# Ledger of designs, part 104: designed miniproteins, single chains, continued (4)

Each design is a single chain, and the fold is of that chain. pLDDT is the mean over its residues in the fold that is shown.

## One batch from the design tools (miniprotein)

Design m15604
Fold by ESMFold2-Fast:
Structure m15604 (fold): chain A 92 residues (1-92)
Amino acid sequence: SMAEVEAKVKALLGEALNAVKRAYEAVRDDPELRRELRRVLEEADRKLQELGDKIVNTTDQKELDKILKELEEVVSGLVERLDALVARAAAR
């Protein structure tokens, strides 16, 4: 159902939001890393908006499962890049 899909999406976005919070705190006083963080978030926002539109506009469960898999990959990649920014900030 769409409600079950929305629940899974919310869980994945919650994971991403926690990574975003850590990255913001880590890079807030570094202008170079803040600029890089902004670019990473803008790229993720575009991809997440496209996937969200696809979820809302599909009625096929197999297509929804594929979109959720793509969402998991986008969130995983975002978390990895954000954690890398945190590590770079800590090394400075």
Scores: mean pLDDT 84

Design m15605
Fold by ESMFold2-Fast:
Structure m15605 (fold): chain A 64 residues (1-64)
Amino acid sequence: DAVETALADPQAGARLISGMSAEEARRAAAEVARRTGVNLAVERLKDADQAGAAASLAALQGGG
C-alpha cells in the first residue's frame, strides 16, 4: 500500500503515489500528511505530473 510505504519511507511512498490517478494520489497524499503531520508526500508529487491536485489539498490543510 502506497500510504504504508510513505509512512515508512516518504520518498518511496510518494513515488508510488505519483503513479496513481490524480484522485487516488490526492487521497493517498492527504492521508499520509494527516498521519505524519507532514506534506512530504504532496511535495514529492509536485515534481510529478499529478502534483497539482495533491499539493493543493495538502497546502490548504497545512495552511500554506
Scores: mean pLDDT 65

Design m15606
Fold by ESMFold2-Fast:
Structure m15606 (fold): chain A 87 residues (1-87)
Amino acid sequence: MSKEEYIEKIDKAVENLKKATTKEQARKYARSLIAIIKEFSKYLPPEKQEEVNKLIEEFKRQAETASVDEMKKLGEETAKKIKEIIK
């Protein structure tokens, strides 16, 4: 699968998260975003895999106490950082 296809999947996951209106929906879409990121990380060099894993763990920690709006911001910021790492 191409790098462009993974970026498109990440963007769609972020857009779904931005449309969430409940905490349950936000958590579901956030889990989907993290799952996509984890799958893509398998194709990265070990050093970049480590950076991606650190971002995922940070996201999970912050998501535990986050509001819907905070989770949307976390998803956008995490996706942006992931796109920079995979370049």
Scores: mean pLDDT 81

Design m15607
Fold by ESMFold2-Fast:
Structure m15607 (fold): chain A 94 residues (1-94)
Amino acid sequence: SLKPLTEEQKKFEEDVLKRAMELADKYERGEATPEEKQELVRLATYLLNHGVYIIENKKEELAKVLRAAAGAASDLNDITTAFMFELAAKELEK
């Protein structure tokens, strides 16, 4: 691959994914606060829209984050975002 992604950009996206995975795991255990649910939704939104490296190389991990984030968005009464995350997760699982 000849894509011009910097190591700094890759590391930044991996750090965002790591935090999102920690929040997703906490959400699945029923331990996430409303603030942590909001953070999970925000980080999932960032990765879906801007996480080029993660979308190309970490599809399984991103799908897990998006599924948890869909639940969190639904809990926050953001049904549109929840539906979008569910569709994105299903597309990544193909």
Scores: mean pLDDT 86

Design m15608
Fold by ESMFold2-Fast:
Structure m15608 (fold): chain A 76 residues (1-76)
Amino acid sequence: ADKVVVTSTVTADSVVIKIEATEGTVEVKVTNPDTGEEEVVKLEEGESKTITVPNSKLPNTDVVAGASQTQTHVFP
């Protein structure tokens, strides 16, 4: 089964998002609320990616596990 771990660390100026693919292949979509641009990151099992975004407007992160599964992570 595809499994992903998303860890968010909030600082005064930014949110640091660490995404780890623990089982299978996952895709992560991060939307920048200031520009409307979407970054898609594809991770294979055992890979990780760190994304830093401005803290003034927290993005929604969509995580896609495999080709047909989606998880949405919403920041406070």
Scores: mean pLDDT 59

Design m15609
Fold by ESMFold2-Fast:
Structure m15609 (fold): chain A 65 residues (1-65)
Amino acid sequence: MALEAIEAITRGDYDEAARLLQQMADQSTDPQTSELFRQAAEAARRGDSQTAMEYLSQGLAIENG
């Protein structure tokens, strides 16, 4: 999921990126990680690829740390 979301963001497929990021938020068991993925999805819906990537990276760091 994370790699697919990154690929969608980098190719400018913001609808697919937002869908994948929202799915990651919905599947997260940690409230902080869920909120970060939700914020990434909102950024993707706006076409803000940099902000989407920043929130996604923060959420992934928490899940893996």
Scores: mean pLDDT 83

Design m15610
Fold by ESMFold2-Fast:
Structure m15610 (fold): chain A 92 residues (1-92)
Amino acid sequence: SAEKEELRERLERLVERAQRLEDQIEAKHQQMVADGAPLEERRKLVLLGASVGVLRLELLTMIRYIDELDPEEVRERVERLEKKLRELEKEA
């Protein structure tokens, strides 16, 4: 349906956005290691990256099973994941 296609495109955009955030976090971590930043600060960034990775996997799982899922459930989960991604972006 047109609604499922719209939701798939929205999920794909969120996957790309999460991937960019993961790449940004990894680059920042590499820079912190090079600069000799404290272990605790480096550890926090690794854990932030892991959180983004889990969110990206959840988005990919929804894309994989979108044809089997209720469109209303998908929409609610997309809105929740988009909000969580915004929160993670503020911490990066």
Scores: mean pLDDT 89

Design m15611
Fold by ESMFold2-Fast:
Structure m15611 (fold): chain A 115 residues (1-115)
Amino acid sequence: DENRRRAALALMDQLVEWSKNYPEIEADAQAVADFLRRLLAGEVPTPEEVEEAAQKLLNIIKAAIEKKAPEEFLSVLSGVLAFFRDLLEELGLESPLVDEALQLLVEWHKKLREE
């Protein structure tokens, strides 16, 4: 799907641009974006590469929540995570770290709605 590919590439660009405001996660954000761009190009990852990318995405999400990043950046991270999960499902792969990242975003979103 051309539209899905275009939307995913835009999310990767947005992830990298937002990360420039957070030097501690900039390298992790670039690595996650490059990894997902390679998957979009038809590359099949190893389970080890999946876990490395998932750990980096989890680190980015934890840092964004701790620093009270703008809702726009957290929305971008939610989109990146959803896209990562969809790609893993299509490849028949799973990552406990992706599930942990989803739980953190759900808990953060719930906390905002309670305050």
Scores: mean pLDDT 82

Design m15612
Fold by ESMFold2-Fast:
Structure m15612 (fold): chain A 66 residues (1-66)
Amino acid sequence: MDPEALVDELLEKYPEIIDEAVARIDAGMTEEEAVEFALQKLKEEGIDVPESTVRAALRRARARRA
């Protein structure tokens, strides 16, 4: 399926996880550490997505934060 559709689904259904990961980057966490954090939280919710999809979602969320 289209990777962009998965990014949109993450931002729509799990914005709290994505926003927390972005906030951790802003607090000094690396992008790699924040991606691992978000992947673990999504896995706890029963969601298995590629690392690249999570990274794209974090980058899009950061871009939206003017």
Scores: mean pLDDT 80

Design m15613
Fold by ESMFold2-Fast:
Structure m15613 (fold): chain A 68 residues (1-68)
Amino acid sequence: SKKEELVKLIVEKTNLSEEEAEKIAERALSIPDPTKAGTLVYLELVALGVSEEVAAEIAKEAARLVAE
């Protein structure tokens, strides 16, 4: 599923727990606009201490998953 793919990506690229990743993925995938979904992921990851570079990479993939 899109949620499982996004959760796996967040866990593999960050030091966040699976529970934190699931919350972010659920919120992102509830947003029908890919750009808004990506922006939400970016802002939440940065707020949790993820680097801007890694947050941007994950946000880009979240936007792609929402666009599918």
Scores: mean pLDDT 85

Design m15614
Fold by ESMFold2-Fast:
Structure m15614 (fold): chain A 65 residues (1-65)
Amino acid sequence: GVEELLATLPPEMRLYVEIFLRDNADLLSDEERLAFVREALTLETLEELIAYIQARSRELHERLA
């Protein structure tokens, strides 16, 4: 599940992913949350994760517009 995958992330990266998932809980399906965490696991740096979160946030914002 999502929580098991989150546990495999470095603590700093895990915090940012958890914040994103919390802030977007009503906008994301269980499948989309799982996909997001899986993609986050492929990233090597906090900078790459922040860029990824920003890209996904823009996509979700466009769904609301």
Scores: mean pLDDT 81

Design m15615
Fold by ESMFold2-Fast:
Structure m15615 (fold): chain A 100 residues (1-100)
Amino acid sequence: SMEQQIINGFKGSVVEKAVEKAIKEGLDPKISLEEAIKLLEESIEEFEKNREKLIKEGKLSKEQQEQLERALEALRNLSEEEKKELAEQLIKKLEELAKQ
């Protein structure tokens, strides 16, 4: 579905943002699963803050606001299994970057 495609896109964006955050903070590329989950949760919080800014600036249509709200709600309600999967993707990306 379109909603599921949007949610999957945001999940990918959260992983990319968490990678950028880890690099900026100078974290060891061999981070733990628990540390990776923490980075993902912090990245989700940053997306929520950015939503508020975009709404205040009038840059989002009503439909875009509703889609973003649904995507962020899905990100907040990720299961432990889904968080683990995203954290494993984050760790893999950090390891690949460290080998370059």
Scores: mean pLDDT 75

Design m15616
Fold by ESMFold2-Fast:
Structure m15616 (fold): chain A 60 residues (1-60)
Amino acid sequence: SERERQFEIDLLEGARALAEAVFDYGEKQTPDDTELNEKQRAWLEEYRAEVDAEIERLRA
């Protein structure tokens, strides 16, 4: 249903926001580990792209 589809989109948007907050917090705990932080940011960018693609699929 449309309501169920909207709920799935809301969950995905929430998951994206939570992931961003967790990674931001993590970087603040390990500011000297630039290699780890770069790898984690690259992973987050890929995750965001996958989430955005799934949201667009659900909207189509």
Scores: mean pLDDT 84

Design m15617
Fold by ESMFold2-Fast:
Structure m15617 (fold): chain A 61 residues (1-61)
Amino acid sequence: SNLDKALEEFRKRALELGIPEEEVDEVIAGWRADPTAPEVQDRLGALSRRMAEARRERYPL
């Protein structure tokens, strides 16, 4: 499905940025279980911000 493909791509990008596999898998599992839950949305937002910071650190330009 398109969702599974998007989650696989998200996982690969997060791991390439040095985010721990355990943390990424936990967020993905939460999203798959209930994507509408506020806590799942909060975790995704936090992880996205962390990935943006890691990308800035690795590619500052």
Scores: mean pLDDT 78

Design m15618
Fold by ESMFold2-Fast:
Structure m15618 (fold): chain A 72 residues (1-72)
Amino acid sequence: MKVGTVVGTADGSVTTSGDVPAEVAEAARKAAQISKTGSGAAAGAGDEARHLGGTAVASGDNTQTTVEVRVE
């Protein structure tokens, strides 16, 4: 099981820490570039984690959203 954190901000920046799968990190970055919101980056990360059979829990607001990602 891989566990990591993705943080998105309103300027479209994405920061990852821990064992975030590359596919989840890339999805978050693409969503951040399109939305320019933390929530958008979090949605991208969550959708990809779900596609990989994992779980994502998001907290925060549109200026900064943190997502804890867990994938098998």
Scores: mean pLDDT 77

Design m15619
Fold by ESMFold2-Fast:
Parts: sequence; C-alpha cells; structure tokens
Structure m15619 (fold): chain A 83 residues (1-83)
Amino acid sequence: SAAEIENLRRGLESLRESLEQLEQIIAERTLSEEEKQQLLEGLRRGREELEKLREVAPPELQPELEELEERLEELEEKLKALP
C-alpha cells in the first residue's frame, strides 16, 4: 500500500541521515585501525540488509535503494583508503 511505501521511505531517510553522520566523522577525525575495521563490518552488514530489502521492495523504492547501496560502497572505499 502507499502507507507501507511511505513507512519504508521514512526508514530509508533515517539510514541516509546515519550515513551523513558517518561521512562527517570520517572526514573530521583520525580513526584507529580497530574503529576502521568495526565501521567496515557495519557497512558490510548494512549492504546485506539493503540487498535483502531490495528483493522484496516495490519498484517505486528501487531507485532509493540503489542510491543507498552506491553510497555504502563509496563509503567503504573511502574507509579502505584511509591510512
């Protein structure tokens, strides 16, 4: 239903906000190797959850899910590039 789509969209908005905060943290501070590995593991789990959601989500949400998957992949690459 439209209400279910809106509820899922709100969940995706919360995820975007979390990614924005993480991007800021990565940009502003030096991370320890342990923090870096913990964040990479968290991003990996996030991608797995998005892949599962993508399988059941209606077509209307597919572009938003693709955008979030791309942002997670970009963030993983940024983390891997850190010293």
Scores: mean pLDDT 79

Design m15620
Fold by ESMFold2-Fast:
Structure m15620 (fold): chain A 69 residues (1-69)
Amino acid sequence: MQAQQTIQQAQQRKQQAQQDLERAMKEMREAEKKGDRKALLRAIGRVIRAIGDIFEAELQIQQAQQQLQ
């Protein structure tokens, strides 16, 4: 019954994860241009994590919407 609050909190988490993703993608692109393999791998790790956080938040939103009565 408090699914609306869950949705709003998950949306906030999603927005933050999207910002983290944008930052990580920029770092990945710069590392690739410089040929810095270590920096590239680090940035890829951050991209993967941010994508995971976005999917987790999106799943929480969908589950909360499904539970609305």
Scores: mean pLDDT 81

Design m15621
Fold by ESMFold2-Fast:
Structure m15621 (fold): chain A 89 residues (1-89)
Amino acid sequence: SYKKEMAEILVEFTKKAETSKLEEVEKLKEEAIERIEEIAKEALEKGEPEKEVELEKEIAIALLDMVVAVKKIIEENEEKKKLEELLLK
């Protein structure tokens, strides 16, 4: 199922994002989007409904964007903590 293939990419991306720096996560997101687009293209070529494939692709990309947004918040909070530690010493 193309939905399962897209879900596997999301799971793999999320696991890699946990241990990667924000810059690497942005690059991994671009690579994941390319893989999701290829899966969507193959699903359309196999006769899957266009509206359903496009919706699943949009949901998958939105979930990738959410992981990146959460990572940005975490990185900003860690930078603020480092600045506070430097100002206190």
Scores: mean pLDDT 83

Design m15622
Fold by ESMFold2-Fast:
Structure m15622 (fold): chain A 100 residues (1-100)
Amino acid sequence: GSPYSVEHARELMEKAKELFEKGEYEKALSYVQQALRILRETEGEDSPLVAEALLLLAEIYYKMGDKETAKKFYQRALEIARKNGDEELVKKAEELLKKI
């Protein structure tokens, strides 16, 4: 597909999750950042898919020891989830924020 498609962004997110589970945090970070660029352009900055990508980005920073950057991205994901009425993402972001 197009390098700017939502489908391509989803593929990048799945690769990022696999790399994250393997402890390959720097590679996972690169894939999430690529997906975020596509999702912001195709879906807009306040989309649920951007919130999901920001949650994974925050988890990666947290595992890398950057808790301050992780907190910032969790807070942004929470704001987007609340704006969209996504109760599941709100709960997930709030639970993750309590751990840092």
Scores: mean pLDDT 87

Design m15623
Fold by ESMFold2-Fast:
Structure m15623 (fold): chain A 69 residues (1-69)
Amino acid sequence: MSAEEAEELAEKAGVAAAVGNDALKERYIRQLEEAGAGEAARKAADAAASGDSVTAKNYTRQAGELAEK
């Protein structure tokens, strides 16, 4: 998975978490888990749900770095 694809998926997971769509959030996080970035994506989604946009962006970037091959 490319860094750009992973960052896009992590951002989508964060948006889903912020609006309370847990099913969509888990779907995006699962895709990132297959790329080795699931933990960072989950932390980004948790931060987004709590309204911490800075922490959410930092973990989104980390998910991209972890998914890069």
Scores: mean pLDDT 82

Design m15624
Fold by ESMFold2-Fast:
Structure m15624 (fold): chain A 57 residues (1-57)
Amino acid sequence: GEEAKRNNALAAARLGQVDGALAALAGPLIPAEEAVPIVETAKAMNEEQIKKVEEAL
């Protein structure tokens, strides 16, 4: 579920498909007004997770 969505979003972001990644994280059931802050937060969290993985390698 959630982990798979995050992994797909991270892959899309790395391919330069940022809009697709953010949309995947937000999900289709959240109103746009609520989706924006969730998407922004999720993007920042994913970027930190990418950094942690790269530092661990």
Scores: mean pLDDT 55

Design m15625
Fold by ESMFold2-Fast:
Structure m15625 (fold): chain A 61 residues (1-61)
Amino acid sequence: MYKSFSVEHEGGGRSFRLSVEVKDGKVVSATLETSPAVDPETRRHLQRTLERTVADIEKAS
């Protein structure tokens, strides 16, 4: 089965979206999209969060 979910934040002139698509317990797509107003440190933190989320999903399979 396909499952698609995203986590979004909008506030303070900044927006970002973490999107993950899972098929049969495996991550087939994982993306991070950020507005230009998101600083590099925050973007790096979000990228790490995405990587951890992918690992957690794969571990749960």
Scores: mean pLDDT 73

Design m15626
Fold by ESMFold2-Fast:
Structure m15626 (fold): chain A 65 residues (1-65)
Amino acid sequence: DIRDYIVPTLGGPDLTPEEREALLSAADAAEAVRLLERIRGRSTDPKLVAVIDAAIAALRRELVD
């Protein structure tokens, strides 16, 4: 379930409610990766960036299956 890979990012203090909703409603791993890459690009919090990078790596494994 791709949501298990997204959940660690939801606790990030820099996430907006709209970004959390978009991640939770992502239709597939590809959409989730695009949303996470957008959030990563605007974030200056290194802890959030690290969690997002881990989530993107996990979701990319789902994309090859």
Scores: mean pLDDT 75

Design m15627
Fold by ESMFold2-Fast:
Formats: structure tokens, sequence, C-alpha cells
Structure m15627 (fold): chain A 73 residues (1-73)
């Protein structure tokens, strides 16, 4: 079973993924402040939460996508 911390991290990852997917689908970039907030949240999760290998890989992939989006601004 997932710990509360891991479940919260998974939920947060899912919401970030959805928001990024909607942004891409509509060709409307996320605001810079929102991207920076998501990057900080994902870095905190990757540092402090014991994630499964799959969740860690997903978090790292989304972090990379957000960092690339930030570079375009």
Amino acid sequence: SLSDEELDAETRLTLIIIDLAISKANNVPLPKEKIEKYIKELRDILTNVDLSPQLRADAEAILKELEEELKKL
C-alpha cells in the first residue's frame, strides 16, 4: 500500500501532468510562475519522498518537460 506521503506525491504528479497536457493540447503555455512552482514541488518530492521506481521516473520526466518549457519563456 502507498504511504500518505507517496499518495500525496502521486496525486500532485497527476495534477501537474494533467495541467501540462491541457496546456500542450490548447497551445497555451503555462504561466512562468506556475512552471517555477511545479518545478520546485517536483524537486521537493524527488528529494523527500520514497517513490516507487516508476513514479520516480515519471516525476523526473515531467520535471525535465517543465524545465524545457521554462527555457522557452
Scores: mean pLDDT 84

Design m15628
Fold by ESMFold2-Fast:
Structure m15628 (fold): chain A 73 residues (1-73)
Amino acid sequence: MAPVETRTVVFRGRADGREHVVTATLTLADGRLTGVDVESDDGSPVMDAAGLEASERLGAHLLELHRREEAAA
């Protein structure tokens, strides 16, 4: 069984042509993103399946950048 890591990421997602402050809890297994739990301040499309996919990709991107920045700092 691969170990799992949970990380909370706050980011500005773009939905409905505007920015939303979104909190995503990312679940990583085997060094890959396997789950995303998204909370939005309003009932925007970010909470829908399409929003979950967007948040997952954005979260993975931010997680990668954040890790590289921490290692480089």
Scores: mean pLDDT 59

Design m15629
Fold by ESMFold2-Fast:
Structure m15629 (fold): chain A 64 residues (1-64)
Amino acid sequence: SDAARSGQAAAEAGAAGDYAAASTAGWEMHKLGTGNQHDYGYQAARAGRAGDAAAASQYGELAH
């Protein structure tokens, strides 16, 4: 789904250190009605913004 793809994009961007892209992808998941602070895609975006690339990657995989 678009939400799963956004979650994966957030994780990949976070892992790459592109926190702006990670934040954008996480917001796209939120807009699709899947994201809140407990959603895996939203958590991936938050971890990416915080500089925790490992957590961002893990949450993005769980969102897939």
Scores: mean pLDDT 63

Design m15630
Fold by ESMFold2-Fast:
Structure m15630 (fold): chain A 61 residues (1-61)
Amino acid sequence: SPEEEIEAIEREALARYLALAAAGGSDAQLQAVLDEAQKRMNAVAARHGLPPITVRVLPAL
């Protein structure tokens, strides 16, 4: 389902974000992880005829 696909993208992006932050990643690198996750979630929404998804949890980190 689109909800499960979006949740999987969020979980994957969160894991990548935390690992990169722990490794001393730059703000630009961290933002790139969030931007890629947003694009992937919006692509899922578009494929299923849903409106663009405003980010759920990632920018609140």
Scores: mean pLDDT 75

Design m15631
Fold by ESMFold2-Fast:
Structure m15631 (fold): chain A 75 residues (1-75)
Amino acid sequence: SEKLLEELKKAVEEAKRAIEEAEKTTDPIKYTGYSLLAIGSALTAKLLLEKLKREGIESEYEEEAREVMEKVGIK
């Protein structure tokens, strides 16, 4: 499932970028937009990680996925 691993990588990278942009911005509208993007991307990473675990596939992105989930308050 190379496709799931690629999707997980993209979701983690998007979440990380959105978190960084949210922390850097002083614009309330941009902050809201980046925060929502970060939450959405982290949720996508969570679902993809759960699918990979069910398939018995270990991911090099598991730790990074958990980190972005923690930063946006997702369990």
Scores: mean pLDDT 85

Design m15632
Fold by ESMFold2-Fast:
Structure m15632 (fold): chain A 75 residues (1-75)
Amino acid sequence: MREEKLIEELKELLKKSIEEAAEYVAKLILSGEIEEDEAAKLVQKVIKEEKLSDEEVDELTLKFLEIMGEKKDSK
């Protein structure tokens, strides 16, 4: 149930902006709502369900890594 909610939120954000989706995932990890491993699995499910292109997957990954790096360094 909770994972399904997160998947739905991610899908909606991805339709608006890959950056917003990446921020949402980063927020969940940084706030301690989910672990990085769990976040990776949720993102994989969304990628499969929404049939993201290779370019979209690369953009999402890049944005996510940038946000995680900035947030940890800028705390």
Scores: mean pLDDT 75

Design m15633
Fold by ESMFold2-Fast:
Structure m15633 (fold): chain A 97 residues (1-97)
Amino acid sequence: EFEEEVKEEIAKIYRDAADKAPSLKEQLETLAERVLNSTYSAEKLVERAIADLEQLIKEVENDTSLSPEEKQAAIDALNEALGRLREILEEVRKRKS
């Protein structure tokens, strides 16, 4: 139950980011689907989500097909999502004790 709640919260964070950065919609929806189909612990789910977003930020920074405005919107949306994921990671760690 708790792991399913964490999966849904991460998927929502990805979808919220996709709404703010439509240029990344397909990639973020793919990440949301991937987390929903994962069988990891809650902590591992969040850690992997953070790593996936960090990689996506690097890909966006190197994407020559995006306008500077689209890149900024995408990076801003991904950094906001990273902040939310880090908050979830702290909450998950507190529930282990």
Scores: mean pLDDT 83

Design m15634
Fold by ESMFold2-Fast:
Structure m15634 (fold): chain A 85 residues (1-85)
Amino acid sequence: TEKLKLASLPLEQAYEAGYKAGIDDAKKNKLKYSEKKIQEYEDLEKKYQQQLLDALSTSSPGEVLLQLAFNLGYAKGLLDYLKKN
């Protein structure tokens, strides 16, 4: 239980870094509100979430887990930026 909580911290940090990068990129690119883009990024978020769950279930290397957590955060950052504009 304790080891699982410690192992989740690097993944949370990778997710947060991705989330910030997604928002920063959306802002820099002046990403315009679009229901089609929202759907695209929701599908991307679901894809990365499934990939992360699959990687966790197969005991994938930590570097792979961190990359997938970052990608998931990035997709969520893009999505949240669009929804808030």
Scores: mean pLDDT 77

Design m15635
Fold by ESMFold2-Fast:
Structure m15635 (fold): chain A 78 residues (1-78)
Amino acid sequence: STAAEREAAIRATAEALAAELPAALAYVRAHAAELSAEEARLLAAHWAAVARLFERLGLPEAAAIAREIAAIAREAAA
């Protein structure tokens, strides 16, 4: 296995995960009010990191949804 083959496998996995993001966004929208401030802060940080990863992988639509999830979580933490 080459570095290029590993990168391709990571990208394919990320694309498969990206397909689940609309459902994740809907879930967070429905349940954000149930989060503690600490849980919301951790989720906001996590999804902001996930958004940066999708951006680096050339998946801007996935990155935008992940940023929206992070924004909802950040608002719930306030």
Scores: mean pLDDT 85

Design m15636
Fold by ESMFold2-Fast:
Structure m15636 (fold): chain A 55 residues (1-55)
Amino acid sequence: ADALRAAAEAARQRYIEVGKKTKEALDSDVKKAGEYMKEAQRLHDEWEALEAAAA
């Protein structure tokens, strides 16, 4: 039962990391920042799905 919660937390951590990279890239490469934003959206969707499954 706790495995889904652990997976959701892992997805959340990846989302936070990609968000930091997006912010860093905004100062140097806006196109790269756009790619990180897409990755963050995918990770956010995964996190939301895992949270829903854990409830």
Scores: mean pLDDT 79

Design m15637
Fold by ESMFold2-Fast:
Structure m15637 (fold): chain A 89 residues (1-89)
Amino acid sequence: MKELMRILMELGALETGLATYLVVSKKKGDEESAKIAEEALKEISEISDELVEAVKAGTADVEEARKKLEEAKEIYKETKKKIEEIEKK
């Protein structure tokens, strides 16, 4: 339970980071970066929702949850790179 809650909190931090990129991009009128951030936020939100459902069902596996967290971290990293590349144009 405690480890699963930690993983959920880390997923929440990634979602907060993407939501920040989304808000900043919209404020700048950067529709391309906003779309990229929104799509990535949706993907990580789905990972978080699946983990919450597994926790509720009592089927959550800690190692699988860690694997999903690493997938979410890669999504965040790639999204950040794409947005930074757009800003360098």
Scores: mean pLDDT 85

Design m15638
Fold by ESMFold2-Fast:
Structure m15638 (fold): chain A 61 residues (1-61)
Amino acid sequence: SALDEDKLAAAIRYFVGSFENPVLTDERFEQLITFIRAVFPEVALDEETRARVRERAAALT
């Protein structure tokens, strides 16, 4: 795949770690997706990938 799982996990952890209160809202999830697109522009954020990002972020909040 174009995106290494460890890199994705690190990016999600970094973004969630920036929250003053670790709550995953729909707004914050869309901000996270925008962040991932900016950092990894080659990655296709299809529905399956978006679901995996949400699950990983939810585990950290």
Scores: mean pLDDT 76

Design m15639
Fold by ESMFold2-Fast:
Structure m15639 (fold): chain A 83 residues (1-83)
Amino acid sequence: MFIPKPSKEVLLDAVEVLERAIKAAKEGSNDYAPLTTAAMLLLALAQPSEEVRELFRKAVDALNAGDLDTAEKYLEELRKKVE
């Protein structure tokens, strides 16, 4: 049996970093861009379901568009699916 990578832990880290990116954007900090990149790299390593990946993409798209309210809504839905 192959050792299962702790994909849930990596996915939780991706969600946490994305939350930090959204907070940085709300504060007007330039740190949101490198945090968003880090969150996307962690998401790729976690190999999540298509539904989780789609919610993450929608949150990142909203963040990049400056729609922070929409980004937070998708982050909330993502957190509920990952826990």
Scores: mean pLDDT 78

Design m15640
Fold by ESMFold2-Fast:
Structure m15640 (fold): chain A 99 residues (1-99)
Amino acid sequence: MERRAASLYAAASILEVGAEVSERLARELREEAEKLEEEAEKLLEKGKEGDEEAKEKGEKLLEEAKRKKELAEELERGAREAREASRELREEAERLEEE
């Protein structure tokens, strides 16, 4: 029993570390997206004044920011799934120790 419980705790710990890394990367991607959105707003304002090149560049930065936010959401979802799986593995390990 001890060997199987230990393996489940080890697997749970690996998933928990993976979730923490994914959550950190998601945060960094959201911060990068916010900076791109701020730069895009300045360029789009110039576009309203007739700068077509600034408008095009601003639109491209908004698309890049959107992709970074979508990737952050994917990483956040993966982290939630990993934390849930980690919890289930810990519960199984605890049941094996109680038997």
Scores: mean pLDDT 86

